# Designed miniproteins, single chains, continued (4): the designs that were tried, part 12

Each design is a single chain, and the fold is of that chain. pLDDT is the mean over its residues in the fold that is shown.

## One batch from the design tools (miniprotein)

Design m12384
Fold by ESMFold2-Fast:
Structure m12384 (fold): chain A 87 residues (1-87)
Amino acid sequence: AEALKRALERLGVTPEQLKKAIDYIIELLKKNSPLGIEQAKRLAEFLYRVANDPLAKKLMEAIENGDIETAIKYLEELKKRVDELLK
């Protein structure tokens, strides 16, 4: 939680901007868009590098295995964590 908040502050990205990006990626994945897969992978790689978040690793694994339903579930869990940062 704290590591993610600090990483976002350092990069000048707001929690609201991250939440909108996650919503967009979820919509793309629901449409079976290759762009959705690419964006979800980039988001997971980013979160792993800047926050060492275990959820990021699980998201990467779901995408690599083609488990789009599980990837969406992890993105929704990440969105909940972002909502907690807005309080």
Scores: mean pLDDT 78

Design m12385
Fold by ESMFold2-Fast:
Structure m12385 (fold): chain A 82 residues (1-82)
Amino acid sequence: MLSAEEVLAEARRVLEEAERVLRRAREAGNEEAVRLAEEAIRAAKRAIELVEAGGDVFRAELEVGVAALLVAMARVLLKREE
């Protein structure tokens, strides 16, 4: 299992990826990809807040996993746009 510092670093990384995907989704006009990217941003931010508050690191790691999955789903949708 990741340390609190490692979870925080991963959460910040996924947040940056989600924000980049959100920008591309908005430019493409893909409403489903926008929703997935916005949900990913919320999950990553929850993970950061949990770690910073000294909360459950395991829950924060799960939130990072959810955010990463949502980013991957949004990217798959955007790959179908030409």
Scores: mean pLDDT 84

Design m12386
Fold by ESMFold2-Fast:
Formats: sequence, C-alpha cells, structure tokens
Structure m12386 (fold): chain A 95 residues (1-95)
Amino acid sequence: LDAEVNAVVERAAKEVRENGVLSPELVEELERLAYELGVRLGRTSSEEERAEALAALEAVIAKAPQAVAEGRLSPELAEVLVRQYEALREGIREG
C-alpha cells in the first residue's frame, strides 16, 4: 500500500514538473487512493485518533486559500489537494 501511494505521488510530481498540471486520470487515481487510505485509517483508529485526524485535515484545507494568495501553491494544485483531503476525510467517516 505505501509503495502504491509513493508510486502515484512520484508520478504526480513528475507530471507537475513536466506539464505544470495533473492529468484527470491521475487526479481520479489520487482521489481513489486517498479514500481507500481514509477507510483503512477509520477502521484501525480509535475515536480519539479519528477525531484528531479529521481536525488536522480541516486545518490543512482551511490554510489552502492563503497558500495560493502567497504564491506558495498554484490554484489548480490547491483544488486537487483539497479534493484529496475531502476524499480521505470521507473514507475516514465511512471506516
């Protein structure tokens, strides 16, 4: 699982470096993996750990607009990251 996640993340980094954007197919694959990771975390975590993880994801999502405004993150990548965090959050709730 970690090897699959690392391979997809590395492929995403390569696409951003070469094309400046992520392909729709890769965005979908990232969302699927984020959801699956969330489900696994939800099934194996305590209620306290789950609440802490959800709070951490909400905090990251909340900071994305400022990172874009400061030029540290492109708007397109910010949208992709928010979608990944939402998928992970949904997986945690389902688990």
Scores: mean pLDDT 73

Design m12387
Fold by ESMFold2-Fast:
Structure m12387 (fold): chain A 74 residues (1-74)
Amino acid sequence: MTPEQLRKKIDELIEKTKEELSKVLSPEEVEEKVATLEAIRDELLALYEAGEITPEQVLEIVEGAVKAFLEQAK
């Protein structure tokens, strides 16, 4: 998987998460959580490009963060 393909998968996951959070949270809270996910994305992509992490590990960490944010929104 290329860094560009991995970024696209993460961006799609963040977009879906934004849609779900927008149903239950204020616009300001959604923006804060999206910004946090984007920061996590950028750090993980940097680690992947440095050869320190696999694409599978990147996706697992992002999915874990998404799950935590969706659980907190209940």
Scores: mean pLDDT 83

Design m12388
Fold by ESMFold2-Fast:
Structure m12388 (fold): chain A 88 residues (1-88)
Amino acid sequence: LEEKAEKVLKLGMELVKVAEKDLSGVEAASVRMLIISAAVELRLGDVETARRLVEEAVKIAIEAAKKAGNEEAVKKVEELGKKMLETV
């Protein structure tokens, strides 16, 4: 679980870097909080809650990138989000 939590956190921080320019400050803070919370829940063994938190973070990032018309960011966020969900 610790190894999975660290991998989710690493992938999640990469997702934030990709999405950051299209996220407002509040949205970026929310995505970071959801990713950190997902890693914490994985360490505690709550895989279901961790999955839900990752899904919400990915959704916010994708919606922001779509609103910005940033198709490349949408693809990268979807790819990173899929890897995060496969890790959980």
Scores: mean pLDDT 85

Design m12389
Fold by ESMFold2-Fast:
Structure m12389 (fold): chain A 87 residues (1-87)
Amino acid sequence: SGLVDKALAKPETREEAERLRKKAEELLEQSKEAFKQGKDEAGDLYYRASTLLYQAVGLLAQGKEELARKKEKEAERLAEEGKKILE
């Protein structure tokens, strides 16, 4: 039934998944740039953060919102650590 919501049928969940995917792509680009500049510690942190956000997108698609939010929070922590190393 079209009246029964599923995770990706909800506009809010779809928008969250799109934002997390875009953020993951941006972090992956920052990781590659950091490695290119010889900033391996920051590169590793951004890469791990990107991986966690891709995992969060997959979890949202499965309706596992709580687990997705935990992955997002961990990714934000790692990205912030990477940013501090670069500044």
Scores: mean pLDDT 82

Design m12390
Fold by ESMFold2-Fast:
Structure m12390 (fold): chain A 77 residues (1-77)
Amino acid sequence: MSPVELVRKAIEAVKAGNYDEAVELMRQAAEELKKNPKYEDIANTLLGAAETLRNDPSKADEVVKLLEEIAKGLEEE
């Protein structure tokens, strides 16, 4: 699965309230992105978003917005 597909699945998982699955999908997307050095900053942003969601589910809407911006950026590539 591509990093974009993983991020899109993570967005759906957050919207469904399945935060554990969303965190795992964000982690998987970050690992795939780390294979290319040009995406290191995006990968680190995803890991930070996953940690935020894990520690504070009240920020789910903020995390979704960030994930949508990341997915659009990757699709523009």
Scores: mean pLDDT 83

Design m12391
Fold by ESMFold2-Fast:
Structure m12391 (fold): chain A 99 residues (1-99)
Amino acid sequence: KEDYIMKLAVVMTMVVEALRLADAGKYQEAIKVAKMAVEQAKDIPDAMPYALTALAYALYKDGKYQESIQVAQQALDLNPNNQRAKDILAKSQAALAAQ
């Protein structure tokens, strides 16, 4: 239906925007865009680890550490060498332990 490469580009654009929104302090918008990226990535396996990583990051920035841990672990299950997901997982675990 849609070209795989075009759909991959759309999902990766959503990933970049979600990360940008999270860095800008727009956490709810970042989570919404990241969730849309995850939904679109269900048909795009190459994008799924990136979409999950963006969602984990947005959740971490919003202080939703337990949810961030769960999503970061899903990203690592797909790509164990995902350094960003490893970093988010460690930071979310440290933040929970400090509460």
Scores: mean pLDDT 89

Design m12392
Fold by ESMFold2-Fast:
Structure m12392 (fold): chain A 91 residues (1-91)
Amino acid sequence: MLSDDDVANAEAIYGPEVAELVREIEALLAKDPKDPANKRRIAELLRRLAEIVREAESLDPAERERMAAAALGQADLLEEQARLKKELKPV
C-alpha cells in the first residue's frame, strides 16, 4: 500500500498527473484486482505513467527508462491476465 508521502513525492518529481494516476491505481487494486476490467484499467494507467516518467527532465535518462520499462512490463502482464480471465469467465 502506498503512503500519502509516496504520492506527494511522486507529485513533486513528476507533477500532479502522476499523483492522480497512482491514487486511481491504488483504488482499483483495493477494490478488486482480480477483475479483468480493473486489470485493463490499471494497465492503461501504468502506460500513461511510463509516458510521464520518460518526459521527466528532473531524472537521469537511464533511471527514467528503467522506471518506464518496469511500468510497461507490469501493464503487459496485467493485460494478458485480464485476457485469460475473460476467456475463462463467460457471462
Scores: mean pLDDT 72

Design m12393
Fold by ESMFold2-Fast:
Structure m12393 (fold): chain A 98 residues (1-98)
Amino acid sequence: LPSKEEIRESGERYGVPEEEVEAAIRALEIFEEYKKEHEFSPEEAREVGGLAYGVAVYGLKHKISLEEEIEMLKKALEDEEARKRLLELLAELDRELQ
């Protein structure tokens, strides 16, 4: 996984919007905190990473703390109804960003 510094440097090099760079950095922070407490397979890591990015985009838009974002990810992975609600929120964000 790239470092936060490498993500910022890459974003500047390729002209990625600052909002997308900040979302990627926040997603990395959420993923690394979750990884400290949980073991997962490479396949699960990909799914967790995708959900972490979605939570980061949502959290930055709504001014949610890192701790609250980590809690949202944990709930989505442990509770099927919480996961369904998160996926619905991410689908709404995807429509707004188009």
Scores: mean pLDDT 72

Design m12394
Fold by ESMFold2-Fast:
Structure m12394 (fold): chain A 86 residues (1-86)
Amino acid sequence: AGSARLDALIAEGQARTARYRELGEKVVEEIKKKDPKTKELLDQLSPSARASALAAIGRVYEENKDDPEKALEEAKKIIEDFAKRQ
């Protein structure tokens, strides 16, 4: 019996990652308004790197929901770090 429990945890993890990517897209809309250059860097990433960056941005936003300015600065740093690694 191969783990209906593990399958459920994997599905939860995938759903959480998808939620973070959705949150990341919303944060990126705010970045686009304030810093178009950082948005352009994100759009220049490979599809895989962009998806990973969006998930990381969403997570940081969720962790810093009480400090949206800090979340936005950390999001910019994430985009810049991903751009530098390509």
Scores: mean pLDDT 78

Design m12395
Fold by ESMFold2-Fast:
Structure m12395 (fold): chain A 68 residues (1-68)
Amino acid sequence: VTLSVSKSGPNVTITVSGEPTRVLLRVTDPDGRYNTPEGLELEEVGPGSVTFTFPGDSSMTVDATVAP
């Protein structure tokens, strides 16, 4: 399974290649409105892409990994 992350302002697109998998999404928002240090576990994400919109500053940092 391969994950790729694309960020454009508050929009985060996660693309999954291969088998459907669970994804752990971590968001750090400088405004502190959307800070998920524990990670937001996404239910199974199938092959393709899913987009999340997090209201906030375009300087948000987002990291996505395959959940164990």
Scores: mean pLDDT 62

Design m12396
Fold by ESMFold2-Fast:
Structure m12396 (fold): chain A 98 residues (1-98)
Amino acid sequence: SITEKIGLALRIIGLAEEIVLEAKKLGDKELIELAEKVKEAAKEVVKSVLKNDKESAKKKLKELEEYAKKLIEYTDNPELIELAKELVEAAKELLKLV
């Protein structure tokens, strides 16, 4: 369903923006840069899915998973870790709709 794809896409973008906002509150430049890379990768997953480009979506999901893993390994902040995990799961769910 196009409605289901749009709903998941909005959730993914919202989670990615929240990750950046929470990273900025901590004031760690390296963490903020990782959060921005997670946000960029998440937007690229959404873009690929909305274009029905399954191969690009798979590639961008792997990039998202890699940046999310780096963020989780870098930070001890439990809220950021949980948001990153939720973002990856939402992106995997969106990919199933391609």
Scores: mean pLDDT 89

Design m12397
Fold by ESMFold2-Fast:
Structure m12397 (fold): chain A 62 residues (1-62)
Amino acid sequence: GDGERSARAAAEAGRRGESAAAGTGAHQYWKVGASPEDLRRAAEAAEEGGARVGARQAYAML
């Protein structure tokens, strides 16, 4: 459903350091729309990709 799509979009944004790193209104939506598992995967992917700000924000939301 819409939640799954939001979670996948949040994970993609996390990997690229986009929405999570930007700290915008989208950041709050990402936190609400993403499951803890998706946030964790996004944080791990962002850290592997060198997006430290995105990774830190994703871990902080867990």
Scores: mean pLDDT 55

Design m12398
Fold by ESMFold2-Fast:
Structure m12398 (fold): chain A 86 residues (1-86)
Amino acid sequence: MITVEVRLERLEDGETTRITMTLSMGPDEKRAVAAVLAEGELLATLTLNSPGEQKTAEVERRGVKRALATGLSVDTGEEVRVVAEL
């Protein structure tokens, strides 16, 4: 089983948003991928290659108020979709 978490945080300039995506996979999975998009633009991707692995990507972008993340377990075909809003 995979998990995808997305967080949005407005930075002190009042205009820049930090987007954080974390992808985790279970001990029985060998490969997972995730992508985070905002306003139709691809911001970051993550790939996991080891059972029980977790990775985080952080991107800063001006004016972003909503992000969509999708995760896929390549072994099981499980898909996860997450929406985060400021």
Scores: mean pLDDT 86

Design m12399
Fold by ESMFold2-Fast:
Structure m12399 (fold): chain A 91 residues (1-91)
Amino acid sequence: MLADLPAERRVQLYREIEQRVADELRELREEILQQLATEKNLEKRKELRKKYLEAAIEVLERLREENADDPEKVAVIEHLIELHKEELEKL
C-alpha cells in the first residue's frame, strides 16, 4: 500500500510527519544537541541518541493513533517507526 502511493504524495506525507515529530521534540532535540557538543564519551553519546530515537518513536505511535482514520498517513507513520527502531538496533 505505501509503495502504491504517488511519489509526490508519499514525499509530502513523509515531510509532514517528520516535521511534526521535529516540532514536538524541538526542546528535547536542542537539549540533546547541546549535550552532544561537549560529550566525548562514546557510550554516553549513544545513550543520548537512543533517548531521542525512543522519544521520536513515542511521538510517532501517538500520531498513528491520532491519524487512524487516514490509512495513507498510518502507513507512512508505521514505516517511520520501523526506520527509527532499526536505527536503535544499530546503536
Scores: mean pLDDT 84

Design m12400
Fold by ESMFold2-Fast:
Structure m12400 (fold): chain A 64 residues (1-64)
Amino acid sequence: SEYEKKIKILEEYIKNVEQRIADLKAQAATATGEEKARLQAMIDLYNSFLEKTKKELEELKKKA
């Protein structure tokens, strides 16, 4: 179904975003000052997007 295809795409996207967050956290651990604040802001933004995408995925799973 179209829902199954979209679910697979979103699951792959979630995996990629989680890897990006992990990379940003590693960078933030060694950063200081404004750079650390910038990296933390990006982590917060990606986490917010990740939660929204996970909610969309759950809604799609209910329709599949």
Scores: mean pLDDT 85

Design m12401
Fold by ESMFold2-Fast:
Structure m12401 (fold): chain A 90 residues (1-90)
Amino acid sequence: GDALAQQLLAELDALEADLQALLARLQAAPPTREDILELIGLTLRYIGLQFDLDLHRDQLSPAQLAQLESRLAHIEALIAQIRAILDEQL
C-alpha cells in the first residue's frame, strides 16, 4: 500500500535525478562510451521499476497507480530525449 508507493516513488526520484545528470553532461560535452553504458544501465532500472509496479498493481490504490504511471511516463520521455541526442552524435 502506502509504504510500497513511497518506496517506488523514491526509486523513481533517484532514477530521474541520474537521468537528468546524464542529460546535463550530454548537453555540455560530446558523448563518451561511458555515457552510453550509463544510459543502458538507467534504461534497465526503468524496465525493472515498470516490472515491480506491474507485479504489485493489486496492492496500490487507483490514485497511487496514476501517480506512479505518470512518473514512469516522464522518465520514459527523459530516456527518449537522451537516446535522441546520442543517436544524432553517433
Scores: mean pLDDT 88

Design m12402
Fold by ESMFold2-Fast:
Structure m12402 (fold): chain A 109 residues (1-109)
Amino acid sequence: SMLEEYEKELEELLKDPSKKRRALSLLVARAVGYILAGDLEKAFEYLEKAKELMEEIGEEAPPSFQRLLKLFEAVRNGDLESLDPRQKAILEGLKALQELNKEGDAITR
């Protein structure tokens, strides 16, 4: 499976300090891919891995990534009161994508 090969490549990159920046880019790209697919649970997993890797390499996360991570952490923890109106609009958009994906899955089953 291409997915299993991709996961193995990520694990190999994470073990090599010189390749951690490449691994970070792949983790963020994968998280964005899952967001667009409406798979928020997998998106959360990849964002957390990216956060841990940023802390390991000592790089400060870009402000856009920090805002996205805070949005997902608030959703995961149920702390919706910490969200601004823009973040709430993004959350509603993500919920709409999840509903579209559920409808597609029901048709293909």
Scores: mean pLDDT 65

Design m12403
Fold by ESMFold2-Fast:
Structure m12403 (fold): chain A 75 residues (1-75)
Amino acid sequence: LSEEMELEVDEAMVAIALGVAKTALERHPESFTEEQKRLLEELERLVDELRAETDPARRRELIAEARRLIAEFNA
């Protein structure tokens, strides 16, 4: 895969993870801790920034940060 294809796939995967988590939170809010809710809000902010970003280096940084938040959310 080219770098651009890898970035597009990584961005899509992060966006999918956010969408799944948001749907779960809407249906089962009591199953989430306050910390998980805060992490999800931060992830949403990062995904919004990532969608507007065109610089490959910055996109890689945002994807890495989003993956870190997803790992913390799943811990």
Scores: mean pLDDT 83

Design m12404
Fold by ESMFold2-Fast:
Structure m12404 (fold): chain A 90 residues (1-90)
Amino acid sequence: MSDEELLEALKKAAEELKEALADPSTSEETAARALETFIAEAEKLKPYLSEESREEALELVEEALRLFKERFPDSPYLPALEAKLERLKE
């Protein structure tokens, strides 16, 4: 797929994740696993993205993590998720 197609796939995944995070029936564990999967997907696609698209993908991950923190501020999953985001920046 083109860089554009890969970034659009990540944007779609981000919207689906936002919907899951907004759903009151979504448990903390389910939300954490969904976010972890999204970060892993972004990490896998990173080598195939331009520098600009990598920055956009990073912003999508940062936004999803912020939404998770707003809903689950005391989550034991937060340190691991934040560490994965820092790794993605490298």
Scores: mean pLDDT 83

Design m12405
Fold by ESMFold2-Fast:
Structure m12405 (fold): chain A 85 residues (1-85)
Amino acid sequence: MELREEAIRLVKEALDLAVEQGKLTEAIGGAIRGIGEGIDLALRGATVEDARRFLEQGRRYLEQGDYAGGAYGAGAAAGIVGMLE
């Protein structure tokens, strides 16, 4: 549950920051693409470790002001963990 909750929180954080910058549509697109990719990767044998790496990448993208990249990484982590639970 912890990793899934962290991934969902990071998606929400990316979306909130994107609203402030007028980039909500790009961040939503990133999140949706990330979730889809995460599901596909889980079906191909992706692990909880892969989800952790995507979550780390999402945090780094947000630190750089890339809200779509942040939402994508967090979405991919959520997609992987959601499929594995």
Scores: mean pLDDT 85

Design m12406
Fold by ESMFold2-Fast:
Parts: C-alpha cells; structure tokens; sequence
Structure m12406 (fold): chain A 59 residues (1-59)
C-alpha cells in the first residue's frame, strides 16, 4: 500500500541518519506500530527496508 511504501522510505532515511550505528529491529518495529501497523506488517516493512538499504549501499 502507499502507506507501507511511505513508512519504508522514512525508515530507510532514519537508518541512514543513524549511521554508523544501526537502530535495532525492535526499535524500528515499535516505530511502525506507533503508526498503526500490526507487528506482522511492521516486521515485514523493516525487513524490506533493511534489504533495500543493503542493496542501495552495495551498488
């Protein structure tokens, strides 16, 4: 959904801003749950955001 894509992009920005220290997955999941996502949805979005971050920084 558009909301999930927007949340994922915002998470990637927060991960980049936190470097060199990566935020824990639990912190990122909690941030999404505060925005109305279920734990399952939040876990999936975090996994996708971390995968996209890794791909972006591997190129």
Amino acid sequence: SAAEEAAKKELIKQIEASLPFLPSRDVLIAWLKERGFSERQATAIVFEALSEFAAKHSE
Scores: mean pLDDT 77

Design m12407
Fold by ESMFold2-Fast:
Structure m12407 (fold): chain A 99 residues (1-99)
Amino acid sequence: SAAEQEELDAEIARLRAQIEAARAQGRTAEADLAETVVELYERMRNKEITEEEIEELEKKLLEQLEELSKDPRVSQEGIDVARESLKELKKKALELIKK
């Protein structure tokens, strides 16, 4: 729907701003994770995403989240919230494939 498309566009724009800010502050692991999330959203937006691609991006996101957890500026609570958000994102991506 147009509303789903607009929501994805807004999330992509928000994440791109987050990436720029994180890169400027030397928060490389945070920026790298956000870039992978943008890739997933762009594939969802184009409706050209497979279950295999979702699994590959999830694996990459989990590896990037583990690297982010090593940054002393990032709280354990923040990591836990991010992990839960990634689960919801995977669920949303899989639901789009079924349409």
Scores: mean pLDDT 81

Design m12408
Fold by ESMFold2-Fast:
Structure m12408 (fold): chain A 61 residues (1-61)
Amino acid sequence: MTDKEILEWIEEAKKNPLELPDYPIDVDSKEGKLLIIQQLLETEVGQERIKLLLENIKEKE
């Protein structure tokens, strides 16, 4: 994935935020991953971690 693709995915999570469900959610699910990204975007540490994730995804290619 390119940086642009990941940024678009993050923007999608911001644009269509998911509400925290009453039931436990699998973190490996698409919903769980989106919720984690939303939580990370609310913190300074999370923003740094997202940057590192983008770099790691570029390496996957």
Scores: mean pLDDT 63

Design m12409
Fold by ESMFold2-Fast:
Structure m12409 (fold): chain A 89 residues (1-89)
Amino acid sequence: MTEEERKEGIKEVLDALYDELLKEYGFSPEIRELLKKIFDKVYEMVLEGKEDEAAEYLSKLIRDIHELQKAGKTEEEIVELLKKYLEEM
């Protein structure tokens, strides 16, 4: 693959995963914006060659969101989780 094709492929996978999360959980505009910023950071990490770190980070984030949703946590608690992830990146 060309470098451009590789970048497009990574972007397509991340966009599909983002859309699936939005479809599964239904989020407010604030949560959607924070998730978009996190996914943009993950994309940059992969482009920088930090693919394993990016994959681990994204997997942990998705797990944490899933656990909060199952526990019936409020939108405010999800927002705080996402802000923490952005701060730690």
Scores: mean pLDDT 78

Design m12410
Fold by ESMFold2-Fast:
Structure m12410 (fold): chain A 130 residues (1-130)
Amino acid sequence: SELGDLITYGSEEELVAAFERALRDRDYETALKLLTYMILQGLASAPALVERLAEALRADGLEELAEALVRWAEAARHSLEVDPSSRELEEEAERFVRAGIAAGFDPELLENIRGTMLGDPEASYKLASS
């Protein structure tokens, strides 16, 4: 898929541009996929894009999903930079999936995002291939 090619071969500038387009189109599923890979790669732009997606979700009345996204991104950053064994990452990922399902997102998409953040190669493959 074009998204899979971007995730595999795209520059940070190309990923940011694709995220900005998805956000403008209110394609939150594509924005979440892109942001997941950007956070996992430790890209410098990722924290600002988390805040922007959270703001867009709040504007559409998806406050619980916005809060879960911010908490999960902070847990992922802490896991990557400070404590890779942190159980907070698992707990916040579960909260994120629950909030996403309640907001009407595809449960399979959310589980593949969760699995990708927790280092599951099968989940990463499915997310990139969708």
Scores: mean pLDDT 81

Design m12411
Fold by ESMFold2-Fast:
Structure m12411 (fold): chain A 57 residues (1-57)
Amino acid sequence: MEEELEKIKKEGEEAYKRYQDFLDARRSSFDKARELEIEYLKDGLGNTEAAEKAKKA
């Protein structure tokens, strides 16, 4: 029983490690997409920032 549990645990750890490696690769790929998204949001926020400055002035 204990040997069977260790076997299942080892298989689970390998599967989890593979998933973590996948997430790491995903994060690297999404780094540029995130940068582009922030750039587009900055252009959109220009209108909101102008309104907020006008309200504060």
Scores: mean pLDDT 62

Design m12412
Fold by ESMFold2-Fast:
Structure m12412 (fold): chain A 57 residues (1-57)
Amino acid sequence: SEEERRRERLDRLIAEHVKPEQRPVFRGAQILLERKDYRPFTPEELAAVAAEEEARK
């Protein structure tokens, strides 16, 4: 499915652009998957979302 394909791409982007210590919050953040944006996140967007998720925790 498109959602499954997007999740697979997101996992690859996280592995490449997100620091290891921030990866658990991204993988646990269902909100990222539920966005249903069909574009990958940029490194800057990934950093911003990681900061927001940590602050929200």
Scores: mean pLDDT 57

Design m12413
Fold by ESMFold2-Fast:
Structure m12413 (fold): chain A 85 residues (1-85)
Amino acid sequence: SMDLLNQIGDLIDQLMDLASQLPPADRGQVEIMIQQILWNLDNPEKTIELLDLMIDYVRRSSAPPDLKQQMIDILNQLKELVRQM
């Protein structure tokens, strides 16, 4: 639905804002991962795999713990919405 896609878009915008706060070493890779998620939104199964890969990457990054938690929370919210597609 359009409402579901709007919710996904809002979470991706929030995720991009948080990604801009990452150390330069991690920021470029995370931005590439977000782009891959955007390109695969019409394939829910693939999108969930990419979201899980990004959660794993963020967890292992050098980002501050609070920033990691915020990003992981948004990624988990995206997984919930994508499962409804």
Scores: mean pLDDT 89

Design m12414
Fold by ESMFold2-Fast:
Structure m12414 (fold): chain A 101 residues (1-101)
Amino acid sequence: SLEWLERFRKEAEIALQKGKDYEKQGKYDEAARWYSRAAQFAFLAGENPVEYYLKAGDAYEKAGNTEKAIEMYEKAISFAEKHGINDEDLERAKKKLEELK
């Protein structure tokens, strides 16, 4: 129902804010986990999760967690390509993935 979509949208917003709070603290692994949760909630809400996967990948890179950064960028690219999304964030994710391989 629309009620579930609205609830998941709010959960995505809460997760995004928690990610930002951890990032301000320099806790990049925690920030990345919350950004990844925001992506999952956005997906459940029927929204585009690419931005949140990209934020999670960037945060994992800052944490030095290359393996998880690659995973997040691959999730962003996979969703965007499957849904015909082609923007600057996708191109940035592709360049990051190429550099980290």
Scores: mean pLDDT 88

Design m12415
Fold by ESMFold2-Fast:
Structure m12415 (fold): chain A 65 residues (1-65)
Amino acid sequence: MAAREEAIRRAEELAAENEDVAGVRWEGDTLVVEVKRWNLRSIGTVIRLMGIAFEIGGSVRVVEV
């Protein structure tokens, strides 16, 4: 429980630091990452977000907005 709460918070904070990422949302155990623009920085942010989701046994879905 605590590890999942921490992962949710860290994912939201990480996404908020990158304006090329519109945001993140959790659908059950799936982290949905909304990307505005693809560049080296946003790719790096997505990879880090995937790591957070996988660490808690979740899935990832990346969508372009």
Scores: mean pLDDT 78

Design m12416
Fold by ESMFold2-Fast:
Structure m12416 (fold): chain A 87 residues (1-87)
Amino acid sequence: MSKIEQEIKKFQQQWQTLSDTLLNVQTQSDERLSPEEAREITAEWVAQGVSPDIAQAVLDAVSLPLDETQKTLQDFLDSKIKQILES
């Protein structure tokens, strides 16, 4: 497996875990995840080595309805994979 393919798989696994955690919190709550709660979650991700631009994209997505949040997160993932492949 190429270095690029390994990097993409690692990113996909990390992203899937983070996005699943965020979406699960939103679907289990009577109220949507607040911007403060989303910021706390993304701050913990950044402390664990996630890029701040990824954290910002997630924060931007949580302002949308749940179905649009999931789509926005998927679109971001697809765009980031394309960027990695093109670099």
Scores: mean pLDDT 65

Design m12417
Fold by ESMFold2-Fast:
Structure m12417 (fold): chain A 77 residues (1-77)
Amino acid sequence: MPLSAEQQRFQEILDSLMALIDAGHDTQTLADELRRRGFPDEVVELVRESPDNEQAISIFVRWYRGYSVEEIRELLA
């Protein structure tokens, strides 16, 4: 797939989330950051309810790749 402005924005958001994790923040802070960036409430709630930061990042990555909330829930079951 060709690189797009959207792919570059994905990397910028991912870097921001990784910086929050490195600073010791939890999934609640990651969810709040995504909410501020205008992500849908359903995605924000999935990130907030994640058992750890690794799963929270996985949810974000899959959503950005075009997975639906329903598909992400099935992958995490």
Scores: mean pLDDT 81

